# Ledger of designs, part 90: designed miniproteins, single chains, continued (3)

Each design is a single chain, and the fold is of that chain. pLDDT is the mean over its residues in the fold that is shown.

## One batch from the design tools (miniprotein)

Design m11313
Fold by ESMFold2-Fast:
Structure m11313 (fold): chain A 62 residues (1-62)
Amino acid sequence: SDILEALGRMWAGLGDLFASKGDYDAAIEAYRKAAELFREAGNEEGAKEAEKKLAEVEAKKA
C-alpha cells in the first residue's frame, strides 16, 4: 500500500529528527512505527533500515 509506505517514511523522518535532538526514546518509538508500517506495506528493505537506525540509537543510549 502506497499510503503505508508513505507513513513509514514519515515516521522514519520523525525518528531522524528526534535522534538529531538527542530525544533517543522518541526516536526509538518512531523507528519502531516506521519498521511496522514498512512491513505492512511489503517493504522489507525499508523495515530493516528502520530497525538498523533503531539499533544505532539504542547503542547511543548506552
Scores: mean pLDDT 87

Design m11314
Fold by ESMFold2-Fast:
Order: C-alpha cells, then sequence, then structure tokens
Structure m11314 (fold): chain A 74 residues (1-74)
C-alpha cells in the first residue's frame, strides 16, 4: 500500500541519516519484497537523489543496487 511504502521511505531516510547501512539494506529488502515494483521504483529513485544530495555515496550505491534489481522485473 502507499501508506506502507511511505512508512518505509521515512525509515530509510532515518537509516541514511544515521549511516546505518545494515538497517538501510534490510529496509530496502522489505520494500522490494512487499510492495508493487512501480511504487518501490519511485521511492528508490527519490532516495538515491536524497543520498547523493547528502554526499552519502555508500547509501546511494546500496539503493541503486535495489533499483537496478527492480528494473529487471518491470
Amino acid sequence: SLEDAHRYAVRIVQAIKEKNYEELEKLLKELFEKHDPDVALRILTALIRYAKEQGDEEAAKIIEKFRDELLKKV
């Protein structure tokens, strides 16, 4: 659902702020498995932009890995 996807986006932003890459990867796996690929792709695209704006290349790379995996399914 959109509400559930939004909750994941908020938690992922918090993980990026905390530089908690283990939690980030865990939340991305949950988003990837539980939500429609189109909804997840939109969220991942916004999060990649956010990570890059924060200068967090590590977070951006982790999120891009999940985006690229989703692109194979749509």
Scores: mean pLDDT 80

Design m11315
Fold by ESMFold2-Fast:
Structure m11315 (fold): chain A 86 residues (1-86)
Amino acid sequence: MEEELIREAEKEVEEIIKLYKEGKITPEEALEKFRELLERLKEAGLVTERDVEAALAMFKLEIAKYEGDKELVEELEKEARERNAA
């Protein structure tokens, strides 16, 4: 059951990215759909709050790179480095 939920989640992520790249949904709508997916996985005990935060940050970074928003990319990469500094 858990493995099927993860596979379904992977497919949903691919569909969200596809819809966004095809211009069928906005960056904000793509982020919201991805957040909803992560919250469902968290409720199922498959990911932690930390995993949700990290995944959302990475998704925002990928959107910013695709949009060519250099300032936002630099900001998000800085935040990622600060979080990962041991």
Scores: mean pLDDT 77

Design m11317
Fold by ESMFold2-Fast:
Structure m11317 (fold): chain A 89 residues (1-89)
Amino acid sequence: MLEKAKELIDKGREALKQGNYEEAVKYFEEAIKLLEQHPDKNSPEVLELKAEAYSLLAQAYRKMGNEDKAAEYIELSRKYKEQAEKLKK
């Protein structure tokens, strides 16, 4: 499951680079769904991947002109990064 989530994030990044923002959103949303279903969903690695996926999702929505969604996902990214950092320290 974790490797599949990483693969989806990579595919989303590629779609984002190509300007295919709607497709990038689908990849990042699927990756987040898999990460939330992971048995170790609160591990630093999973939390960091969630933060990354939400950050990329926010970037995609911003490119599509949806500032409200972009702001929402940036906040989620920040919260998961903070949570992961606390678990490492």
Scores: mean pLDDT 83

Design m11318
Fold by ESMFold2-Fast:
Structure m11318 (fold): chain A 56 residues (1-56)
Amino acid sequence: GDAAGRAAARAGAAAEAARGGDQSTSGNHIVSMGAAAGGPSEAAGRAGLEAADEMG
């Protein structure tokens, strides 16, 4: 539905902002290659999705 779609879009935007604001590739792209399997960006994405679920 409309509300669910908007909540998902907000969660996606928050997750992307968290990834961009996170230090995933900030100065350590070799470490970031390992983190891509489920590093801090994944945890930030989960937090964003959980926040949207609580609000939606």
Scores: mean pLDDT 54

Design m11319
Fold by ESMFold2-Fast:
Structure m11319 (fold): chain A 86 residues (1-86)
Amino acid sequence: MTLVLTLRNAPVSTLTGHALRAIGLGLDGYDVEIKIEGDTLTITIRNASEELVEQYIEEARRLAARGADVRIRRDGDTTSIDVTFP
């Protein structure tokens, strides 16, 4: 399945952490694409497992509890997680 994670208005430390994690997943054999534009980071993982998708959803829920605006959408085999930081 495909996972698309978009982080908007994120602190540089948060963008760096997620980018490094995505690079690590790519080194572990996932099909990962990373795009950075200003304060926005988009990570696409095309061969994500259900377990990996659930892990990202759980992390997004924790960010929502910390005040981020989180939107999770399922469209066929694609899960999109949009996180906007305050």
Scores: mean pLDDT 86

Design m11320
Fold by ESMFold2-Fast:
Structure m11320 (fold): chain A 89 residues (1-89)
Amino acid sequence: SKLLEEAKKIVEETKKKLEELEEEAKKKGAPKEFFDFIEKAKKELEAMLKELEELVKKGELSKVPGLLYELVLKSKKAIEEAEKMLKES
């Protein structure tokens, strides 16, 4: 599925951006709460990707666009919140 490949790409690109923010955070001496947030965000995105894979596998294609949209929004929010936390730390 092309939609599943796009979802994987979004998760990979989001993880890469979060890892860039983690490296910046290490240099700034950011608090534990920042790193805990990043780990939680990565796990949530991985869980959503697995749910999307299961929907595709079951042929429940009508639910796929909605979950993909949620994945895009959560990916964007995770980056925005991580950037905000890093700026406020």
Scores: mean pLDDT 85

Design m11321
Fold by ESMFold2-Fast:
Structure m11321 (fold): chain A 79 residues (1-79)
Amino acid sequence: MEYEKKAKEHLEEAKKALEAGDLEKAREHLEKAAYYEALTLPGAGEKAAELLAEGVRAYADGNFEEAERLGREALRLIE
């Protein structure tokens, strides 16, 4: 499915950016992933988008452990 594939691609790019310490790029990819998930999976997608948004905020605040935890929870909802 087109949107699920795009969401997954953006989550993988976000993970790479996080591993590289590029928080700005990670935020961009997490926002895109959340957008595509909201289109694909009503309910589960909404919850994944909420967790990803909280993860983006945690990264912006320098709380990297919390951001990774939230990102993993979001991934579990869409995998």
Scores: mean pLDDT 71

Design m11322
Fold by ESMFold2-Fast:
Structure m11322 (fold): chain A 66 residues (1-66)
Amino acid sequence: AETVDIAPAFERLRREDPALYDELGQALAAATSKEQAAQVLRDFASRVPDPEVRETLLKLAEVAAS
């Protein structure tokens, strides 16, 4: 399985929308299962205006769900 480097995408989100970044972090911290974490990532991906960040979140959600 390929490694997904999420750090640049999360840095972009933190700079462009720090409120959404904080909300995503809180939601992920509250997730108690891989399925819940994947759902959080998908929900936030639909709310992210940056296509590069959105694509990274969707890829991470698929990895988390597998």
Scores: mean pLDDT 78

Design m11323
Fold by ESMFold2-Fast:
Structure m11323 (fold): chain A 95 residues (1-95)
Amino acid sequence: MIEKGSAALVRGDYEEAIKYFEEAIKADPNNAQAWLELAEALYNQGKYEEAAEYAEKALALDPNDAWAWIVLAAAYKKLGKEEEAEALLDKALAL
């Protein structure tokens, strides 16, 4: 379970959080929550391209998670993809 990863995120131990979420994905690659929390950890480290990739993985598994759309939009905005980010936020608001 991802509880240890979430605790590491709260402490700001993003590298440790990433390792726990990667272990959760290894145990269950269909765990949308683990992909989303991995994206959040990467976003907090400033790794916006990787954060976007893993948020897209979470959305492929659970397209009804409004928070995953918000995380993807935030990453896209940091990457300078403002128009794409706005479209993703519209998706989150429609859910």
Scores: mean pLDDT 81

Design m11325
Fold by ESMFold2-Fast:
Structure m11325 (fold): chain A 66 residues (1-66)
Amino acid sequence: AVAEKLVAAGIPEEKARELAEKLLADPDNGVALKETLELLIEQGYSIEEARKIVLEVQKLAAEEAA
């Protein structure tokens, strides 16, 4: 699930659930995607790794919304 993927990436559980709810409602939510990217960079991921995780999370949200 989206929230579990975000927690595994180092995002706090409460914040991961908030982002997951937004992305499950709209996988193309640019505000939620940007916030996820910024949080991953803050956790120490490179821009390339953060983008990869964001794309994986977006794909999972789209699959769960279908």
Scores: mean pLDDT 81

Design m11326
Fold by ESMFold2-Fast:
Structure m11326 (fold): chain A 95 residues (1-95)
Amino acid sequence: LEEEIKKLEEERKRLEQFNQDVADGLVLIVRGILNIDKKRGVSDEELMEWLKRLLETLGADPEVENFDEALQRLRDALYQRIKAETEKLEKERSK
């Protein structure tokens, strides 16, 4: 039983780290897309509208004042979404 608890604790820590890494990786990709589009001459207004649509799609509040705030909310929304999907997959262990 104690050995079982230790294994569950280690698995939980691995899943939490995985969820964090995926969320951080997705935000890094979004930052890369924004940088490429800025270099291509896409306006900050268009990029901000795109980010607001992403936030709305993820169920987050799209009322942001700047890109840093938008990316912070995106990171948090992605983490919650990934966590929920990971927990659902574990529970359903679809056979």
Scores: mean pLDDT 77

Design m11327
Fold by ESMFold2-Fast:
Formats: sequence, C-alpha cells, structure tokens
Structure m11327 (fold): chain A 66 residues (1-66)
Amino acid sequence: SKEIEELVEEAKEAIKAGDTVRALRLLNELYKLGASREQFQEILDTAVKAGDRLSAEAARQLISLL
C-alpha cells in the first residue's frame, strides 16, 4: 500500500530528526494498518543507527507480535 510505504518513510525521517514521540505514533499507526515484518525491520535498523533506543524497542516489540 502506498499509504503504508509513505508512513514507513515518515517514521524513518522522524527517527533521524530525533522526533521520538512522532516515531512512536507512526509505529502504532503502521501496526494498525498491517505493515509487514520487513517494513518494521527497516524502521528498527534506522532507529538502531540513529541511537533512538525507545523507537528501536517499540519496533522490536511490534515485530514480535507479527
């Protein structure tokens, strides 16, 4: 879905910008929309590289539910 793909990119940008609150909100929205494990893995990788520990933890938890 184009909407899911756009929200994945927005979540990655929020993480890179240090906007953890927005990143967490986008992760919850992506989960509700049915984003794939692969899409959450991309966000997790971005969070780890950016040092955003909270977004990384949230992404890991969501992957564990898929």
Scores: mean pLDDT 90

Design m11328
Fold by ESMFold2-Fast:
Structure m11328 (fold): chain A 78 residues (1-78)
Amino acid sequence: SSDFERLVRAGRALATAFDDEEALARLEEAEKAGDEQTIKEVVVELARKYGVSQVRALLRLAGVSEALIEEIEAAARA
């Protein structure tokens, strides 16, 4: 989906900005596999590590849907 494409692109940009090589590698592998659940999980982990508010702001700028952003934020705060 276009939402998934925006999410993985934003996630890769976040992982690169935070120099999180492990997260970047996981995102690239999940993107090749079409594994949307793993993409979401990695972005949740990035939000937990680097700050939910900062990650949320970048996901909005990338055009990720509010519904998907809310799911990620809820999972990160759980």
Scores: mean pLDDT 86

Design m11329
Fold by ESMFold2-Fast:
Structure m11329 (fold): chain A 99 residues (1-99)
Amino acid sequence: VTQDVYDKLTPYADDFVDGKMSHDQLAQKVADYWKDQVKKGVPQSDIMRGISRVLGRFRSKYHKKKGIKPGSKKQKDVDRKFRDALNDALKKQGLPEIV
């Protein structure tokens, strides 16, 4: 599960970090992955953990690219906006809060 989510979602990391992919577009890719895994009988808790880990790496990559320092007020603001925007987009796809 973890390797599969990694292989399927990480190709979008650069496009997302570069602003070439919106939160809605990323949420659609996450939703497509979620639905595929549910149909395969993968437990929802395992799918959620895998997605959360990959999205955490997207966030870390964004921080590095934008020069955001760990523990800074800017990091906390960016993380909140990322979480809120992505959770809103995922909710539109009928998914639970993952981040």
Scores: mean pLDDT 75

Design m11330
Fold by ESMFold2-Fast:
Structure m11330 (fold): chain A 58 residues (1-58)
Amino acid sequence: AEEAIQAGLDALNRGDYEKAVKLFEEALKIDPNNRVARELLAEAYYKLGDKEKAEEVR
């Protein structure tokens, strides 16, 4: 989970929002109760312009 979160943050910082979404989804498959991964997934969806999906994952 931690490795996927770190990779997702790197992708997010580089502007690769689609990759960030996939990495945070992987983190949530490992630990579904990980609030940090859910918040970061919502952030990545906001960056993609998908506010509806961002709210659904919170």
Scores: mean pLDDT 79

Design m11331
Fold by ESMFold2-Fast:
Structure m11331 (fold): chain A 58 residues (1-58)
Amino acid sequence: TTEYLADGTTVSTHTDPVSGKPVSIVTSDFFAGLSPAEAAEIAARILAGEMTPEEARA
């Protein structure tokens, strides 16, 4: 599953065909330089409506 945010952030979730485990990938110039864990947490909050992309950037 892929979700597109208004600021151009993309969150893609797919299932690893070997392990069957879901893997989430966050792609955005907006998250350049962040660790994968930090980017994933921020993206999850934005998708849940708990924060705006502007708040995440601040």
Scores: mean pLDDT 60

Design m11332
Fold by ESMFold2-Fast:
Formats: structure tokens, sequence, C-alpha cells
Structure m11332 (fold): chain A 80 residues (1-80)
């Protein structure tokens, strides 16, 4: 999924710049796209990365959003 991969690229750019809040936004968007595409493995990896960066940024909203994303993906995997 090229669109999700482009969002990951932007997230990596912001992460390298130390702009963790923007990086979190891009990783969360990419995780959502992977989840909607049924790529649960990449969705989990992407949401875990967003969670890690949100914790570094002190972004409590980003932490909660990433955790809920992970719960959604794991539930979908368990039902299949």
Amino acid sequence: MEEAEKLIEKGKEYEKEGNYRKAVTYYLLAGELYFKAGDYEKAIETYQKALELAKKAGDSVGVRTAQRGLERVKKAQAER
C-alpha cells in the first residue's frame, strides 16, 4: 500500500528532525490505512512505533490513540 508507505516516510523524516508529535500523527494515519487494508502485521508494527514516539513526546492523546489502534487490530486478528 503505497499511500501508507509514503506516510511512514514522512513520519521517519519528522522523527529524524526530533518532531515526535508530527511523526506520531503520520504513523497513526499509516497504521489506520494498513488496518483498513487488512495488513494487520504492518498495522501492529506501525501503531507500536506511534506508541513509542507518543511516549517520547509526552503526547497522552497519541498514546491512547495508538493503544486503541493496537487493540482494534489484535481483536480483528483473534476473530479470524
Scores: mean pLDDT 85

Design m11333
Fold by ESMFold2-Fast:
Structure m11333 (fold): chain A 84 residues (1-84)
Amino acid sequence: EELLKLAREIVKLVGSDGKRLTIDEAAEVLSRISGLDKEQAKQIAKAVDKDGDGYLTPEELAEALRLAGATIEQVKNYLEELKK
């Protein structure tokens, strides 16, 4: 629940339409939050893109963050960085 709320805020701030992220946008987010390299982050983003449309919903981003081992605190810190 909390992680999904944070994922929705990330999508609103980072996504071009405020509703979804591209695989590359999601990989950047995962890399910055969890310290993964871009290729590993991109593979996680692709793994949660169940319909293969090249976009992640907030729900899919929340799952990607869980798979990447992101903590709530790390995600909150990233959101504060985005607001600067």
Scores: mean pLDDT 81

Design m11334
Fold by ESMFold2-Fast:
Structure m11334 (fold): chain A 93 residues (1-93)
Amino acid sequence: DLAEKSRKLNEELDKLSEELHKIVGEDTPHLGVVEVLEKGPEEAIERAMEIYKKLHPDLSEEQLEEIRELLERAVELSEELLRLADEAEALLA
């Protein structure tokens, strides 16, 4: 059950990564679980947005807003994955 939930969340994250790469290209850094864990969600999003603006200065306001929405969704899914990991650890304790 937890494994299936984790699989579905990872599949959704992969789809978000594909949408992001469609805007900024495959060589652009993406927001992952590790970044959310280390920096916190707001800090991770802000840093990613600064990187995208620097690497792709020609991005429109509409494209930047779409990127932000994708990053916010990625953070939400990453937080849910961390929650499932904590739940699994608690069940094994």
Scores: mean pLDDT 73

Design m11335
Fold by ESMFold2-Fast:
Structure m11335 (fold): chain A 55 residues (1-55)
Amino acid sequence: SPKEEVLEKGLELIDSGKTLPEAFKEVRRLAEKYGLTDAEVLEIINELYKKYKEK
């Protein structure tokens, strides 16, 4: 699904050493492109934050 693709891309950015703001910027850009809701974007952002804390 588009939501899963955007989440996967965000997680890849965090894993590659990008900062949270950089990953959030790309996630919001892709969310606009794919027509994701604010609720879906918030869920993705929460998953990126969890991944970042595990480092």
Scores: mean pLDDT 82

Design m11336
Fold by ESMFold2-Fast:
Parts: structure tokens; sequence; C-alpha cells
Structure m11336 (fold): chain A 82 residues (1-82)
């Protein structure tokens, strides 16, 4: 359901942000965090497009915001790797 997509996206987004904000990330860890964040963003966007439930929409919007923050953090880490 859209609510399950929102909850899954939120969990994945939070995990991705935690991974992306850790110090001393390896290249593989930064790539992993970016991929997880992209997946979370996709699930959040899908939930937003399909849901009419206010609670699901709220969770999906939170997931999208956290996923975007995680992508930004992971990209900043990747830019530092030569």
Amino acid sequence: SAKELAERGLKSAKEALELATRGNNTLSQSIGAALKAIGALFEAELSLKTSKDEEAIKKAEEAKKIAEEAIKAAMENLRKVK
C-alpha cells in the first residue's frame, strides 16, 4: 500500500542519512548510502503520487526530505574521493 511504501521509504531514508553522515566513509560506503537514499526517494515519490491518506503523505514527505539530505551528504563524500 501507499502507507507501507511511505513507512519503508522513511526507514530507508533515515538509514541512508546515518550512513552518509558518518565520518571516514569509504568509497563503497558512500556509494551504498547514495543508492539507498535514491531508493528511499523513489518509494517516497511513489507513495506521494498514489496516496490520498494524510498520514501516508506526511510520512512520504518526511522520507523525501531525509532522502534528499542523504543524497546531498553522500554526493559531498563522493566529491572528496579522488
Scores: mean pLDDT 77

Design m11337
Fold by ESMFold2-Fast:
Structure m11337 (fold): chain A 80 residues (1-80)
Amino acid sequence: SNDDIYDRMIEVLREMAKENPEYRSILESAIDLIRQGRDQGKSVDEVVGELLQWRTRAPGKDRPILNEALQRIDDIVRSS
């Protein structure tokens, strides 16, 4: 279900934030965006699209960790 996919996306980002505490704030912002989209009844594809747009506006220093986060999210969506 979409709920299972959302839960897995949030869990992977939480683990990334634990392993990369210097990026905790930006990764928690990504989690908040996912939760907000889920609460609004958006599809997984819509939320992923919003994350991609948000990443393009992120500071350059944060782009590598956000690229990794989005790759892990893509792996979850494709494996579902």
Scores: mean pLDDT 86

Design m11338
Fold by ESMFold2-Fast:
Structure m11338 (fold): chain A 84 residues (1-84)
Amino acid sequence: SLEEEGRKNKKLGEEYEKKGDYVKAGLYYATAAGNYLAAGDLEKAREYLEKAKRMTKKAEEKGQDVSKVKEAIEGVERGLRLAE
């Protein structure tokens, strides 16, 4: 289910955040947010979207390319605006 995919992707995000891999953490959190959005869980979608944005900030501070994470975040933000 989309909620199961959301749980899987949020756990991967947590794992990569713990390892300091902020690009992968951000991508997995954004993917989890998208899964929760598609499942109709807007509260979890917003929660993991904010985590993805926080990871993006940390990756940018390290000079890493965040273009793919920003694209994923923008997709979820657009979906949330349409759901409201």
Scores: mean pLDDT 89

Design m11339
Fold by ESMFold2-Fast:
Structure m11339 (fold): chain A 58 residues (1-58)
Amino acid sequence: MMLDIARKFGGLSREQALELARAVAEGDEERIRELAEKAGLSPEKARNIGEALLAAGD
């Protein structure tokens, strides 16, 4: 599961994806950017992933 989640979320681990969802929920643009940069994603892509996780209830 961890490996599959990392691939689906552009290289984010499950923990990183959950932190991204939290940052999106809080509107923390700086945190979103930092997490995106570490994963090699654009901030827009990272935000979309976080919003999808929030919609899924994770």
Scores: mean pLDDT 70

Design m11340
Fold by ESMFold2-Fast:
Order: C-alpha cells, then sequence, then structure tokens
Structure m11340 (fold): chain A 70 residues (1-70)
C-alpha cells in the first residue's frame, strides 16, 4: 500500500511537501495531501480513486460505500 502511494506521487510529479511526508513515514498525511493536489489539478478519476483507496487503507480517509451487496 505505502509503495503504491510512492509510485503514484513519483509518477504524477506531486509537490516536495508530499515527498517529504512520505520520507518522514507520515503516509496518512502524504495520502491526504496527494488527494488534495491531484483534485486541485483535475487528475483523471482513475488516479483519484487509486489514491483514495490507498488513503482509506492507511486509515486517513473513510470509505464511501461501507458494505458490498451479498
Amino acid sequence: VKDKLKKIVDREGLSQEVYDLIKAGKYKDAALLALQELGDRGAPPEVMREVARIAEELGALRAAEPEPTP
């Protein structure tokens, strides 16, 4: 999960602040900041969903749909 976040940040060329948070081990803060920056620049929905999923797994973001259908 953490490695996926690093790959996305590197691929998308996010700010130095996001890189610094990852380097410091602050993955929850890094994921939230990455979502903010990607949203602000109008990143594709697929990229936004990928980062949101990572943030949810890190406990930084709540899941939108808490239950699957049976």
Scores: mean pLDDT 73

Design m11341
Fold by ESMFold2-Fast:
Structure m11341 (fold): chain A 62 residues (1-62)
Amino acid sequence: SEKIEQRVKLLRDAGEGMARMYEYVARKAGVPEEEIQERLDRFREREEKRIREEKERLEKEL
C-alpha cells in the first residue's frame, strides 16, 4: 500500500541521515576508512532488516 511505501521511505531516509552523521564524525576522529566502510555496511544491513520486518508487520495488519 502507499502508506507502507511512505513509511519505508521515511525509515530509509532517516537511516541514511544517521549513516552520514556517523561517517562525518568518524572521519573527524581519524577512524580508518576500511573500519568506517565496515561499520556503515553493517549498519545498512541492520536497517534493511528492520525495514523488512516493519514492512512485513504492517502488511499482516491489513
Scores: mean pLDDT 82

Design m11342
Fold by ESMFold2-Fast:
Structure m11342 (fold): chain A 74 residues (1-74)
Amino acid sequence: MPLPELSDEELEVLRLVFAGELRAAGVPEAQIEAAVARLTAAAKVSSAEFLRELARIYAELFPGRRVRLLPRIP
């Protein structure tokens, strides 16, 4: 899927939102700071790299949280 180019301001907002989600999930501040630093570095490369790094960090911090989409059958 095509990824739009994001500004530094937009990337900062996304990092803050992600950090907030990690806090809500009970992730320690040190882990959140490390994740935000990785996202910042990826954002300097490209929007595509930012999103890939975001997915990687999420998988590292929440192993087993996303494996497959399971359809809900009544």
Scores: mean pLDDT 67

Design m11343
Fold by ESMFold2-Fast:
Structure m11343 (fold): chain A 69 residues (1-69)
Amino acid sequence: EWEEAYRKGLIALDNGDLETAAEYFEKAVKAAEPGSEEYRRALFMLAQVYEALGDTEKAKKYREEALKA
């Protein structure tokens, strides 16, 4: 489940679909075990996507969560 969501997020990024990428990386965060490497990777990607979307507050929140994991 995590791998599928993360992979779909990467495909959306390759297509330039930032909104869809955010949706799939959010699903990847939910599918990953809290504190795992997968959880941290998904949070980091989600932060990057929100930064690209101009949502600075969400980007900061997810980046901080990734660093704490």
Scores: mean pLDDT 83

Design m11344
Fold by ESMFold2-Fast:
Structure m11344 (fold): chain A 73 residues (1-73)
Amino acid sequence: MDKVIEEIEKLLVEAGVPEDEARRIARQLATAYLVRGYSVERVAEMLRQSLLHLGVPEEVADEVAEKVKEILE
């Protein structure tokens, strides 16, 4: 779990998300995937929605969501 959280947090920080928000989102997504059994597609959509809510452009949100699928697979 910790490695998945770290990889997602790093991806989000590199995309311009503040470190505190990136850590919060990474923990939520890792919990959804590893504990709640959500599909990779559902977790990627949750990430996209979180990024859009933070004001990240749609193009960047879409790219980051695709990269998170690679981390989870």
Scores: mean pLDDT 82

Design m11345
Fold by ESMFold2-Fast:
Order: structure tokens, then C-alpha cells, then sequence
Structure m11345 (fold): chain A 62 residues (1-62)
């Protein structure tokens, strides 16, 4: 879980998002990932879906 959160944070930072916003996006991505796992999705599908959700939120802010 921690490794996944850090990957999302690094991705957001590389896309030009501030550190504060990157932390918020990482928290959101982890929450989405956990909710998908709870619904019975496999780890790989949950990771991909969470990353796409974070990317969509970054794009909406531009």
C-alpha cells in the first residue's frame, strides 16, 4: 500500500502538481484502490483504475 501511494505521489509531482496537491491525490488514489479491492476487484485492476482516476483529476485542474 505504501509503495502504491508513493508511486501516485511521484507521478503527480512529475506532472507539475504541487507537493500539497500530490499528497492529496495520493490519498485519493489509495482510497479508490482500497474501495475497489473491497468490491472484489483484483490488485492489478484496482491499481490501474486508481491511477486513471488520479490522472483524470490532474487533467481537470488544468
Amino acid sequence: MEEFRERIKELALKMGVSEEEAERLADHGVKTYEELLAKGYDKGTAEIAAIFDVLARIEERR
Scores: mean pLDDT 80

Design m11346
Fold by ESMFold2-Fast:
Structure m11346 (fold): chain A 80 residues (1-80)
Amino acid sequence: ASPEMKIIGHTLRFIGALLEGDKEAAVRDAKALAETIKSLPNPTEEDINILKNMAKLAREAGFDEAAEILESTIKELEKS
């Protein structure tokens, strides 16, 4: 699968975990999404915005650990 397809897949699984209330799955899928975007040679603003939107949804849903993973990744990417 292309990096773009992996990002879509992990994003959809993450949203699914939030909808099911599965905090453990949300952490797992947040890590997978973050690592996929971090592995890109040149992450785009659109890629970073996916992380920002997912972090916001996680915070609003009370999935603080998953949100912290995404927020930490955003800070790392915006530093480089």
Scores: mean pLDDT 85

Design m11347
Fold by ESMFold2-Fast:
Structure m11347 (fold): chain A 61 residues (1-61)
Amino acid sequence: MEYTEKGRELRKQGKLEEAAEYYEKALKINPDDRLAQFELGQVYQELGKTEKAKEYFDSLR
C-alpha cells in the first residue's frame, strides 16, 4: 500500500515522526494491514515510545 511504502521511505531517511504518521494513515484505511502495524510498532520503539510500540505488537499477537 502506498502509505506503508511512504512510511518506510521516511523511516530510512530518519524522519521517524513523519514515518509514524504515514503508517497510522495506512492503518486508518486498512486496519488489518499487519505489515503496517508491525512497522509502526518498530518506529514507535525507535522513537522511545515503548508503551505505544507494545500496543501495536500485541495487536499482531
Scores: mean pLDDT 79

Design m11348
Fold by ESMFold2-Fast:
Structure m11348 (fold): chain A 70 residues (1-70)
Amino acid sequence: MEDEVFKALPRGRFLSDEEAAFLLIYAVALALPHEDKEALRKWVIEQAKRLGLEKYIPLLEKDLDKRFGL
């Protein structure tokens, strides 16, 4: 199962507030129906940037590519 972002981010008490917030946002986004996968991809990447998680963007792109085939 593809969870590259969740595997790379520290689990539990070692997450920053920004990392924890992003994991919740990403999990909720993946649980919702997706009519436009490209728009979802762009939106998720923008949330990562806003939370200062740019270092995880390459891994996020890889995870999104595996999930959506984009």
Scores: mean pLDDT 69

Design m11349
Fold by ESMFold2-Fast:
Structure m11349 (fold): chain A 64 residues (1-64)
Amino acid sequence: SLDLRVEADLQLMLGYLYEKSGDYEKAIEWYRKALELYEQSGDTEGAEWVRERLKEVEEKLKAK
């Protein structure tokens, strides 16, 4: 099985790519998945970063 941190990082990268392309709904979807895996792996710093990113992207989505 894959290391949960590696899987979280890949999901984070997908979220970032969707955010960069302006697809905020997909960015939120992948960031939420990444957050769950960071929380499961005990990566507190990663989880905190993703939570802050989610807040910003959700705000951008509301401003569309």
Scores: mean pLDDT 83

